# Designed miniproteins, single chains, continued (4), part 2

Each design is a single chain, and the fold is of that chain. pLDDT is the mean over its residues in the fold that is shown.

## One batch from the design tools (miniprotein)

Design m12039
Fold by ESMFold2-Fast:
Structure m12039 (fold): chain A 83 residues (1-83)
Amino acid sequence: SKADELLRKGVEAYRAGNYDEAIKLFEEALKIDPNNADAHLMLGDAYDAKGERDKAIEWYEKALEIDPSNIYARKRLERLRAA
């Protein structure tokens, strides 16, 4: 799907260290699929990589609202809140 293509491109940008490009691509993916928990998780990861802790926390919380069983989002959120 177009959303999956945008997620893939966002992950490639993230791995290259292009966090602002990754954020834009993940936000575009969410416009197509607003309930994609992985896109919310990856937005959290991108903001965390930029040192934007409060925004990272917000996106991890949104990922857990969509999928409360998402262990990756829970673990990341607990780490940031404990630090």
Scores: mean pLDDT 88

Design m12040
Fold by ESMFold2-Fast:
Structure m12040 (fold): chain A 98 residues (1-98)
Amino acid sequence: KIKELEEEIKKDPENAAAWFRLGEVLFEEEKYEEAVKAFEKAIELDPEFALAWKGLGLALFKLKKYEEAIEYYEKALKLDPDDLASETLKKEAEEKLK
């Protein structure tokens, strides 16, 4: 799984979707710091990649960086206003700050 993504990235290091998928796999493996870096790279390559902003927020939420998570959920929601999941995740992060 990770090896296939690493090969894809090696073949095309500017493939934002491959970096995003790497972030997802790292997140599933509970490697949240590494997931943040992968999602950041996806966003660097494609700043309009709403799912990558949401993924970054989720990884930061797991790292208990709730203020940063909220900021990136807001970015995801601005890019995709119909994403009710980003709105729900933002509310969950806001609840952690109370």
Scores: mean pLDDT 84

Design m12042
Fold by ESMFold2-Fast:
Structure m12042 (fold): chain A 95 residues (1-95)
Amino acid sequence: SAEELLEEAEKLLEEAEKLLEEAKKALKEGKYEEAIKLAEKAKELAEEALRLAMEALKLIPEDDRELILRAIGLALRAIGLILDAEKLIEEAKEK
């Protein structure tokens, strides 16, 4: 169901956020290789969450405003995490 896809997307985003915070800590500590690996994994999870949120949108009835807004919110959150992870990877690679 759309709800199950969105629940899975939320769980992936929570894991991605934790990995990105760990990547930020590794970057501050000069652990550049570790920071890159953590951020790459966070990006992968966020990309999967975006895919699930977009797939859920195809299944949601056009009159289910609350569920549509939830799916859009998760998609935007995923995009933000992808961009943050890419920026961190770039910064770590320049060190």
Scores: mean pLDDT 89

Design m12043
Fold by ESMFold2-Fast:
Structure m12043 (fold): chain A 69 residues (1-69)
Amino acid sequence: MDELMKQLDEMMKIAGVDPDTQKKVRDAALNNPELARQMIDAYKSQSPDDPESARSSLRQFLSEVERLK
C-alpha cells in the first residue's frame, strides 16, 4: 500500500490535479488497490512523466471505480 500510494502521489503531482481530486483518487485507490496498480503500471510503461497522460489515466481510473458501483 505505501509504495502504491507513493507512486500515485508522484503521478498526481505530474498531472497537476487539485486537492479535492487528489483526495478522491487516494480514496478510490485505497478501496481499489489492484485497479490503481494496473493504472499506474500502464501509465509508467507507455507515457512516463507526461501530464496529459497522467490526467487521462487518473480520469479513466475514477471512471472504472464508478463503473464498479
Scores: mean pLDDT 78

Design m12044
Fold by ESMFold2-Fast:
Structure m12044 (fold): chain A 90 residues (1-90)
Amino acid sequence: TEEVLKELLELAREATELIEEARKAEEEGDYDKALEALERAIETLERLRELALENKEKMEDPELAEAIAEGAEAAIEQAKKVKEEIEKKK
């Protein structure tokens, strides 16, 4: 259970770093790099959501697993919206 939580936290960290990379690329006008980083962030968040839900019963706090999955879903929707906005600028 602790090992699963560590893996979930690492995926969350990776997604956060990718979102930051996308923001910096957008500020620099590198829309292709920003879109690539957002696509990788979405993929990482999808993995985070899947692992949280698959391992819910192995966690001592299944509500925490649900909260992580819900947070990942919200982040995916936000990232997709940002991706659409950047695609319109190309």
Scores: mean pLDDT 83

Design m12045
Fold by ESMFold2-Fast:
Structure m12045 (fold): chain A 88 residues (1-88)
Amino acid sequence: MSPEEILKKVKEGALLILDELKELYPEYSEKIEEVKKKIEEAKTVEEVMEILKEFVEEFMKEQNFPEEVIKQVLEHLEQLTKKLLELS
């Protein structure tokens, strides 16, 4: 796949996840829409993944998720970012 196609698919996947979170947590709809806008404006896979990591960390902390769970999710996102960059 071309780098442009990978970026397009990563954005589509990220936006789908954010839409799902809006349905589960309607109270966060305004914040999620701001994050979606940032993702749409991102120019690289790395930028998309950084935006997602920041949002996920903040969201999970506000929801009082255990620190170990937050760490695991962030580590998985970092591994996914590395893998996506290797495909580009």
Scores: mean pLDDT 81

Design m12046
Fold by ESMFold2-Fast:
Formats: structure tokens, sequence, C-alpha cells
Structure m12046 (fold): chain A 61 residues (1-61)
């Protein structure tokens, strides 16, 4: 849904802000969160959620 896609985009944006504010150098996590944000902004909640999980996995979460 559009609401699910917007939520996923917001979560991806939060992840990117956290990486930047904490100075975490993890290019894999950053790339996945950037891709998740693009997918969420495009309305693709399923792709955004998958990419969010991959970004968190790259952080060991």
Amino acid sequence: SAADAARAAAQARGGLEMLRSLGVDNPEARAHFEAALRAGEAGDAATADRLLRQGLSALGL
C-alpha cells in the first residue's frame, strides 16, 4: 500500500541519518538503505522492506 511504502521510505531515511550522525562507515548498509528509500518513494513497499532488511543485516541486526 502507499502507506506501507511511505513507512518503509521513512525507515530507510532514518537509517541513513543514523549512519551519518554516528559516523558509521558501512557502504553496504548505506547502499541498501538508499535503494530502500528509492523503492519506498516509488511506492514499492515490498522491495523497500526487503532492502531495509538487507541494510539491517549488513549492520549485524
Scores: mean pLDDT 86

Design m12047
Fold by ESMFold2-Fast:
Structure m12047 (fold): chain A 61 residues (1-61)
Amino acid sequence: SLLEEVKKEITEILTDESLSLGEKLEKVAELWAKHRPHLSPEEQAELLRHYQKELEKAEAS
């Protein structure tokens, strides 16, 4: 599904050790802007929860 593909892309961005935290946040914001209009409110909430969880892991690294 689109939701699962976008979740995977967020994880790949946030785990990319070649990117600074600022660059990771910019790339995730671009993905969100691109895909948000194609997601339901429930899918948007799920994606936001996934992002927050992955961001916490990235900051802990």
Scores: mean pLDDT 80

Design m12048
Fold by ESMFold2-Fast:
Structure m12048 (fold): chain A 120 residues (1-120)
Amino acid sequence: AVTLTESGGGTFQVGGSVTLTVKISGDTSRIFEVGWWRQKPGEPLEWVASITRAGIVDYAPEVAGRATISYDEAKKTAYLNLTDLKEEDTAVYYGAALVFQDDGKFRLVRGAGTLVTVVS
């Protein structure tokens, strides 16, 4: 099975930046897309950014212009760099992989998450 482990969370200042990492283990040949999702306090889970196997990137409007997603195939690691941090960026951030399963369906697999707290 594919498993994801996030790191890089912590406490950050408004106007600063953070780089989050998700290490992917298992059969990565079945991964078609890697991305980041987040859950803010009291809010639903929201999509942040994705990168496809072909290297196509996409970003949620809330982070467009201040987020960068990348994937290092040799390290099996995806990165999210988020700049110009706002208090509203405070959330648990989840790495996610869209994985082709043996039943012929795609499923989104997530890690346990990493907490980002942004303070003034």
Scores: mean pLDDT 89

Design m12049
Fold by ESMFold2-Fast:
Structure m12049 (fold): chain A 60 residues (1-60)
Amino acid sequence: MPSKEELRAMFEEDPEKAIALAEALIAEARAAGDMKLAVEIESFLTMLEMKRFVDERVAA
């Protein structure tokens, strides 16, 4: 599984691909019963989206 740093790097390079990968990982974690991993990925993705939204608005 990619680390948080790898997921962040992917998000900065290709947000659409990173989101799709994160969603797939969340689904796999939930199917495996790993709720901790699912929540960690969801929270991290939410933080990346929020930071991107702020940065995009400030840069514009």
Scores: mean pLDDT 76

Design m12050
Fold by ESMFold2-Fast:
Structure m12050 (fold): chain A 66 residues (1-66)
Amino acid sequence: MTPEQQRLLEEADKLLEKAKEYAKAGNIDEATSYARQAFELYQQAGVDPAEAAARATKAIGSGIKA
């Protein structure tokens, strides 16, 4: 994995955590926005779109369930 791909993955993971926290707070619009940004960065890092979507969906779902 290149340093560039690693940075994109780290940034996507941070955005996914923000999405989860916004979902827990009931701010679904912000949660969805951060999850979408994470999804796009995962794809730029070479992550499979289905896997990226699963990660984004799981983060929002975990936040809302809390």
Scores: mean pLDDT 78

Design m12051
Fold by ESMFold2-Fast:
Structure m12051 (fold): chain A 58 residues (1-58)
Amino acid sequence: SAEQQEIAREVGEKLREIGKEAEELARARRIIRLAERGEASEEEAKKARETIERLKKS
């Protein structure tokens, strides 16, 4: 039905937004862990920490 299609669209949009934030957060955390092991630069770790702080404020 049209109602089911509208609900599916709204759910899809919210899931995409949540997915983007979750992926960005997971990537940032991965970079920080790699830097702790010496497998990523301190500059990359700094940018990752800034990403986490940005997402925390939103």
Scores: mean pLDDT 81

Design m12052
Fold by ESMFold2-Fast:
Formats: sequence, C-alpha cells, structure tokens
Structure m12052 (fold): chain A 84 residues (1-84)
Amino acid sequence: MVRDLIDPEEARAAVRQLLEDALKYLKNKENIRKAIISLTVAMLEAALLGDEEVLEHVRKSLDAIEKGNYEEAIKHLEEAIEKV
C-alpha cells in the first residue's frame, strides 16, 4: 500500500479548531458534553502528533471539567491553544 503522510500543520490546525470549539462551549455553558467530545478528539490528535504540552493541558482541562471547575478548565484550554 502506498504510504500517505499527514501534514503536521494541517493536523495542528484541526487540533486548534477543536480546542477553540471546546472553549466556546465552556464559556457559553450551553453544551458541556460537546466541549468534552471536542477535547477528547483533540487529546487523541495531540497524542498522535507527539505534542506533550498540548496533551497535558487538554488532560488538565478535562479533569477540571469533571470536578466542575470550569474557570480552571478554560485556563488550561487557553494554554493548550497557545501551544498548538
């Protein structure tokens, strides 16, 4: 099978979009489940890219959401967006 290489810039743009969408959901508090889904997908993509800094911040954001600490979740998510 012919090997197809993923463009890392395109992959990072996709991760950034998922993080931005999650941020909008968290700030508006209208759909926290959609924020969790977007963050989970972003976490998987960041892991495939080997971006440990983004991965760490996404994990901390998810943990904060589980604890009901949305302000902390937003801070970690903004840090993840900055690192993408």
Scores: mean pLDDT 78

Design m12053
Fold by ESMFold2-Fast:
Structure m12053 (fold): chain A 66 residues (1-66)
Amino acid sequence: LVEEAERAFEAGDYETAARLYEEALRRDGPDNAEILYNLGLALLKAGRLEEAVEYFLRANEARKRA
């Protein structure tokens, strides 16, 4: 899932990348800082700015524990 999301992001399919990262969070862990950050980037590139900010904040909180 993460690798598929990364490929979609590299291809410029940011909506597909966001969806695949969201699926990865459900399977691999809701507090995975790297996935949360990459989901935020995909949402930002897709123009979904408010959602991107929320995921960046969640990623930053998760990183503070690492």
Scores: mean pLDDT 79

Design m12054
Fold by ESMFold2-Fast:
Structure m12054 (fold): chain A 101 residues (1-101)
Amino acid sequence: GLAEGARTAIEAGEALKATKSADPAYLDKALEGAATAENAIDAGTATEEEARLALEGGRAAVEGGEAAARAATTVEEVARGIAAAIAGIGTEFLAERALKK
């Protein structure tokens, strides 16, 4: 659900920032967590607490994805970092919209 996806994105994003690496396991978790939170919030059933958690998850995915892209040594690692950051941006956008209701 939304909470699980958001927490996964937070944990993975913070790990990417702390390690300053393009670790594919953390990148995959950040991307999947953010996408899960984005899909759940877009369904329009999120509580204010879940929307705030999704916002935190999106921010973590953006920051972690950016850190991974900077640390990346291959085109594939850069692409994964960018994908995680884009998913995070989408999650943040939808979470902010949900909080304004």
Scores: mean pLDDT 81

Design m12055
Fold by ESMFold2-Fast:
Structure m12055 (fold): chain A 59 residues (1-59)
Amino acid sequence: SKEDLLNYIITNYGSPVNFVSREVVGVPPWIARRYWRDEFLDSGDLEKVKELIRQRALK
């Protein structure tokens, strides 16, 4: 579920922005914040969330 995904991200990375920064795109947090959207959690799937972040970062 999206709540379980958010809890996983917070527990392992501290925040969604840190998850994007450290795990997905490898950029500083102040850049990574531009690539996160809370709506990505609606996918209910961690790999799908990562893919949505990567697609956003490539624009």
Scores: mean pLDDT 83

Design m12056
Fold by ESMFold2-Fast:
Structure m12056 (fold): chain A 63 residues (1-63)
Amino acid sequence: MLAQLKAQLERWIKEIDKQIEMLKEQLKKAEEAGDKAEAERIKHMIESLESLREAAKERIEKL
């Protein structure tokens, strides 16, 4: 097992998680403001980041 590569992927996942948290807060504000276009844009960004997180997690499992 390449411990250093695993550590790098885990740090990347943590960074993605922070971005998702920030986007969820922005989504709440967009929904409260009634900005449907911005809310939809943020939802798509969250989905993309969740997909990247799952890909990184699968990569760790294969190490």
Scores: mean pLDDT 83

Design m12057
Fold by ESMFold2-Fast:
Structure m12057 (fold): chain A 73 residues (1-73)
Amino acid sequence: MSVEELIELGKKYKEEGDKAFEEGKYDEALEYYDKAIKHYEEALKIDPKNEEAKKGLIEVSVNALKAAVLKVI
């Protein structure tokens, strides 16, 4: 896959995770965020300086941490 395709897949999985998060489905949100993280990491392996992939990875990682905390409350 191209870097652009990997970033688009990362965005798609982040959006799916965000939707699950809004519905209180934190386990489902974490599964989608894990998929998003993996795609952004693959993009960064190809282009380590890609700012869009770096921003996406940071945003998803923050949301994943929030979901993980809320899951145990």
Scores: mean pLDDT 86

Design m12058
Fold by ESMFold2-Fast:
Structure m12058 (fold): chain A 82 residues (1-82)
Amino acid sequence: MSPVEKAVELLEELIKKTKNEEAKKLLREAKRYLEQGDFEKAEKLLLRAYILIAEKEPELVEEFTKLMKEIGKYIKEAKKQM
């Protein structure tokens, strides 16, 4: 599985965990940009989703922080493979 596919899979887990519809929309858009190779836009959308989750669902912040760090590692690996 490619680093992009791993990052997308982790994003799908974040989408399933949050109940905030705006965060879900931002995460889905981030997924599309990752699949297109637009890592800069994907990272900006992920940050916006994280801020919303921290505000609306603070109990999820620890798990989201862990998953976001893993997604960031896979994005860096994807950039190196190009």
Scores: mean pLDDT 82

Design m12059
Fold by ESMFold2-Fast:
Structure m12059 (fold): chain A 62 residues (1-62)
Amino acid sequence: GKSNHKKLLSLIGEILAIIGEIFDLELQKKKYPEKADEIQKQIEKLEAQLQTLLDQMKSIPK
């Protein structure tokens, strides 16, 4: 249905935004090894959010 297309586009947008944030944090982790553990914890939270969005995407009927 048309609602599935809108939901898919919204989820893709959110997924791309989270991937960008993870990428930026990975760069910060390389630049600031003293903060690596704190940055890794932030990455893990974003990865959990990404997994939730991926699971929502899997629930969209074709």
Scores: mean pLDDT 80

Design m12060
Fold by ESMFold2-Fast:
Structure m12060 (fold): chain A 89 residues (1-89)
Amino acid sequence: SSEENRSTALEYKNEGNELFHLGKYDEAVEAYKKAIEIDPNFAEAYYELGKVLLYQGKYDEAVEAYKKALELKPDFEEAKKGLELSLAV
C-alpha cells in the first residue's frame, strides 16, 4: 500500500541518518537511495542524500540531490542552503 511504502521509505531514511551519524557515509548513501527507490517523491531523503554526498566531497552529486529535493519541495529552506554551499566549492 501507499502507506506501507512510505513507512518503509521512512525506515530506510532513518537508518541512513544513523549511519551518517556514525560516519558510515557510503552505507548512509545506500540507505537513502533505497528510501528514494521506494518513494521517489521523498524530498527529505533527497535532502539527506545531498548532505552525506557533500560531506564526502561529491559536490556535483550533492547539487543534483539538493536540486531534486527543491523540485519536490520548492520552499525547502535547508535544501536551498545545501545547494548554495555545494555550489560555493
Scores: mean pLDDT 88

Design m12061
Fold by ESMFold2-Fast:
Structure m12061 (fold): chain A 99 residues (1-99)
Amino acid sequence: KKELIEELATISLLIMGLTVAKKLAEKGDGEEAARTARELAERVEEEFSEKYPELAEKAVEELRKAAEAAEKGDGEKAVEYLEKAIEILSEIEKKIEEE
């Protein structure tokens, strides 16, 4: 149960971080949105690649695409990729809760 609580806290914080990155991209702060997305991608890989390899890989891929779009000034595409990443992390959260 302690491990479950720690995993749920981690996934919740990552989803909150992506919500912040999405708001940065919407405001046109592409450099900061890209930096945040890349940092969160590294953490998703570290925390979830062993237990949820396929979902973690998909989330990291969407986050890397979001960072690239944000750096190019395409805030709308960055938001779309960030929303896909949030959806994938929400699937991981649901799987953790079902264990």
Scores: mean pLDDT 86

Design m12062
Fold by ESMFold2-Fast:
Structure m12062 (fold): chain A 60 residues (1-60)
Amino acid sequence: MEEDLRQGVLDVGLAVANLIGRKTGNPEVQKLLEQGIKALMEGNFDKAKELYQQADKIAA
């Protein structure tokens, strides 16, 4: 469980870092990504995924 959470944080964190780096660095996107990281740290994968997907949509 903890290992799965860590891997999820790393995978999603790297994906969103690349997303921000390649897309326009919108502060709105960064805020959503930060909230997503907090959700992952709390073990809320569903919430984190939604936040990251929302950030991707805004960046697109």
Scores: mean pLDDT 67

Design m12063
Fold by ESMFold2-Fast:
Structure m12063 (fold): chain A 63 residues (1-63)
Amino acid sequence: GLSEEAKKALEEMVKKALPVLKSLTDPREREAILRLIAREVSEKFGVDEEEALRYVEELVKKL
């Protein structure tokens, strides 16, 4: 599972990236940004990259 610190970091990074994500029309470019966010948090907090990616994908779907 993701730690609370990792979840908070993912939420803040998505929030900062949101204007860019909304400006992108290509779903592949949006996924690339989300994957980059997941990797950064995975490396910083030692959490699973794929679990972090799934978490940010769910966050973006709710917005």
Scores: mean pLDDT 83

Design m12064
Fold by ESMFold2-Fast:
Structure m12064 (fold): chain A 56 residues (1-56)
Amino acid sequence: KEIKEKEIKHALKLIESEPTKEEALELIDRLIRAAKINKDEEMLKILEEKKKEIEE
């Protein structure tokens, strides 16, 4: 559980560190595809919510 939380936090920090909104959205789309391949539903949900926040 703590390892998963750390992985999620790290992924979100990487997205937030992108210099432009477009680059952040590109990174999150790549991470969403990886989460779908890995069937990581928890990560996928968090990434989809973050994408929505960045877009609006």
Scores: mean pLDDT 77

Design m12065
Fold by ESMFold2-Fast:
Structure m12065 (fold): chain A 74 residues (1-74)
Amino acid sequence: SAAERLRELAREALEHLKNGDYGKAAMITGMAALLARLEGHEEVADLFRQALKAISEGNVEEAIKLLEEAIERL
């Protein structure tokens, strides 16, 4: 399901953030945001977009929180 794939992407992004691989985390988070929008998960798409912005600004703590919140809403 789309929800299962989105949870998988969010978990992958979290792992890369925790390992300091911000480039891969940003790429995966961007993919998750696009997929969430295409599948009609608008609230979750907004969380992924906010997480992507947090990653780009170097706010790792906020990015982790937003990705975990996205998983909880799926």
Scores: mean pLDDT 88

Design m12066
Fold by ESMFold2-Fast:
Structure m12066 (fold): chain A 62 residues (1-62)
Amino acid sequence: SDKKVQEAQEASKKAIEALEKGDIKKALEYIEKVIKLAKEMGSDEGAKSAEEALKELKKKYG
């Protein structure tokens, strides 16, 4: 549990860093990892937020 929380936080930080650098492909990969970890942890809120972020980025950048 704690390890998955740390991995999700790290993936979230890397997604933000990738977005700031304009690396959309890496940002999408990290957001998908956050969704996976959130679902594994039973965090419905976290999974939904990450899924919405993924949807918006795919809509904006294809």
Scores: mean pLDDT 81

Design m12067
Fold by ESMFold2-Fast:
Order: sequence, then structure tokens, then C-alpha cells
Structure m12067 (fold): chain A 69 residues (1-69)
Amino acid sequence: YEVVIEGTDLEKSDFAGVPGLLSVDVEGNRATIVVETDDVDAFLEQAAKSIESTGKRVGRVVSVKPIEL
């Protein structure tokens, strides 16, 4: 899956420890994430928890797209 999330002051380190991550690219207030997962909803919960653990906030999930890996 390719997931795009908006948030304030997002960094690659905010996604540390989230399983299944293949790549994370952060540009301004958006993070583009490529993840290998059987449960994208569980991934989104883990990603939000990881971001919130640093005191930051998730603004919104912009897109979720299935991709061939």
C-alpha cells in the first residue's frame, strides 16, 4: 500500500518501529509511506500511535492506494 498522511512537523523518525515499512518520504506537512501489510487499518492505527508518542498530531489520511511491490 501507498499511504499519504498529513500532519504538523512530521519526520521519518516519527514512523520508527512501525512494522512493514518499505519507505517513508516526508515533504513539508505530508508523509508518503510504502508499506507491506495485510491490514492497512491496523497499520494506520500503529502509525498514528507512533506519531502521537512524539507529541505530534496526525491531521488526516489523504490517500490509501494498493500498489504492486
Scores: mean pLDDT 75

Design m12068
Fold by ESMFold2-Fast:
Order: structure tokens, then sequence, then C-alpha cells
Structure m12068 (fold): chain A 95 residues (1-95)
């Protein structure tokens, strides 16, 4: 399913975060990925609402000087919209 592909992509992003980010940044990424996956499973939420919530959270991290966390969450938002538009996930960028 699209959700299974999205969960796999999110887990790969978390693994990349664990290799490239500080422990504090990894904790932020893990918490927000888990929260976002639960939001994506909520049948009362539209794809647009899910993306908007994630992008707003990414924006807040960017403003707080946590640009690498923001980049990972923005990548996750892009993957989500691409799955709904094309049925495929994008390639994971280098961090």
Amino acid sequence: SMLEKFEEFAQKLLEIAEKNLTPEEVADVKRDIERFLELAKDPSKTPEEVVAELLERARQYYLDGRGKVAEILSTLATAFINLYETGEVPEIPEF
C-alpha cells in the first residue's frame, strides 16, 4: 500500500539521520516521524492537511536553527505528496 511505502521511506530517513545528525537532532526527527506516520494513518485527515502540518513543523525547526531536522522533515513531506501523485517515493538526498 502507499502507507507501507511511506513507512519504509520514513525508516530509511531515520537511519540517515542517525548517521549524519547529532543525538538531539535524531531525537527530534524520530519523534516527528512517528507523529507524522500516525497522522498519515488517520482516516479523518486529508493528504493536504498531513503535508501542511509536516511543512509547518519543518519551518519551525528551520527558524530555530535546526536546518538538518527541517531538511529531513521537508524530504518526508515531498515523499508523501509524490506517493499520492505518482505512486512512487523519490530518491533520498544526501545530507
Scores: mean pLDDT 80

Design m12069
Fold by ESMFold2-Fast:
Structure m12069 (fold): chain A 64 residues (1-64)
Amino acid sequence: SAEEYYEKGVEAYKAGDYETAIKYFEKALELDPNFEKAGDYLGVLLALLGRVEEAEEVGRKYKP
């Protein structure tokens, strides 16, 4: 489920595995495009890694 992928993303984030966290948050949003928590984490992580254009795309695509 979207929630399970979100939880796996949070676990990866806490472990410092940001690329794995991004992949799980993307999977959560593929299942539920309105999953704001996953979108927020994905946007912040992409911006943190200097992937600003991708962070802005997430904000546009998954806005409720």
Scores: mean pLDDT 79

Design m12070
Fold by ESMFold2-Fast:
Structure m12070 (fold): chain A 59 residues (1-59)
Amino acid sequence: SEEDIKSIAKSIANALVERGLIDESQKEEVAKKIYELLKKNGSSPDAISAAFKEVAAEY
C-alpha cells in the first residue's frame, strides 16, 4: 500500500540521519526520493536495500 511505502521511506530516511549521512533538515526530501524509488522498483527487501544505497551515495 502507499501508506506502507511512505512508512518504509520515512524509516530509511531516519536511518540515514542516525548514520550521520544526512542532516535532520534533509529527512523529508530524502524520504520523498526513497518513496519514488520504491514506487518505481517495488518494496521487496532487495528494492529497499537498493534505494538506501542509491540515496546514501548522493550525500
Scores: mean pLDDT 81

Design m12072
Fold by ESMFold2-Fast:
Structure m12072 (fold): chain A 60 residues (1-60)
Amino acid sequence: MSLEEKAKRALEAAEEALKSGDKVRLRAAIHELEKLLPQIKDEELRKEVEEMIKRLKEAL
């Protein structure tokens, strides 16, 4: 699986975590996205990941 595919799947999991309101799932999603963020070279995808991390942190 490419880095871009991993990031997209992590974003999907993050959206599910937001819908669930489960703090364990929210923290796991934040951790996965923060780990992927420094590896993402695509500017648009990087911005989507940064915005999702912000939304997840606000939901905690």
Scores: mean pLDDT 82

Design m12073
Fold by ESMFold2-Fast:
Structure m12073 (fold): chain A 60 residues (1-60)
Amino acid sequence: SDLEIRILQLLASNPEGLSVAEIAEKLGVSQSTVSRHLRRLEREGLVVYDRRTGRYLLRR
């Protein structure tokens, strides 16, 4: 989806990672929408959640 491509591009530009709230604010969408797409991307192995920082990172 277009939103998933935008999330991946945003994470690629922010190697330190971004929280759901930061991604939602930057993309102008709800946190629930971002969270749903991030869970799919995590299942696909494209992103990883860092529990210590509360941030999602692009899997490299």
Scores: mean pLDDT 87

Design m12074
Fold by ESMFold2-Fast:
Structure m12074 (fold): chain A 108 residues (1-108)
Amino acid sequence: MITYKVTITGRAPDAEALVAALEALPWAESAQRVTDKDGKEVTAVRLRREEENYKIEATVLVYPDGRVVVNALITAETEEEAEKAIQELIDLFRSLGVEVESVDIKKI
């Protein structure tokens, strides 16, 4: 079993449309207005996807100005399945219109 910590940072042209699209995903668990570490109000969307060979647990922070921060834990049976799950997560955000600025991937 292999676990990766994945952080994706980017921008969405429409924050409200991104939140609505994320909430419409079949593996969206919750969407809540929260306060970040700097006291800024942000919408936090929790995503959880469990497949036979991998699991994705992600918190997506969508700021009113369109900034997006994705914090994900990806656990898989093999490194190949983990890499596939990471790529599927990145491709998901790109498909939802997020301009991806950085991707940080750390094996834990």
Scores: mean pLDDT 84

Design m12075
Fold by ESMFold2-Fast:
Structure m12075 (fold): chain A 72 residues (1-72)
Amino acid sequence: SEAEKLVEEARELIKKAAKSEDPEEAIRLFEEAARLGEEAARLAEDPEVKLEGEIAAGIALIGAGVVKTVFG
């Protein structure tokens, strides 16, 4: 489904953000991942996919917050 693809894209962006050596790039990637995870949760008819989207968004927001705290 479209929601499943968005969860997959969010997870890949989280991986890229975690490996980025540029704090500004890491923040942008985490914030993009959070948006995709939230959109996946909104579009998902399957409760499991909805939960996966919400988890991805949560992880991404925590990641962005950590980078901002350490490097901002």
Scores: mean pLDDT 88

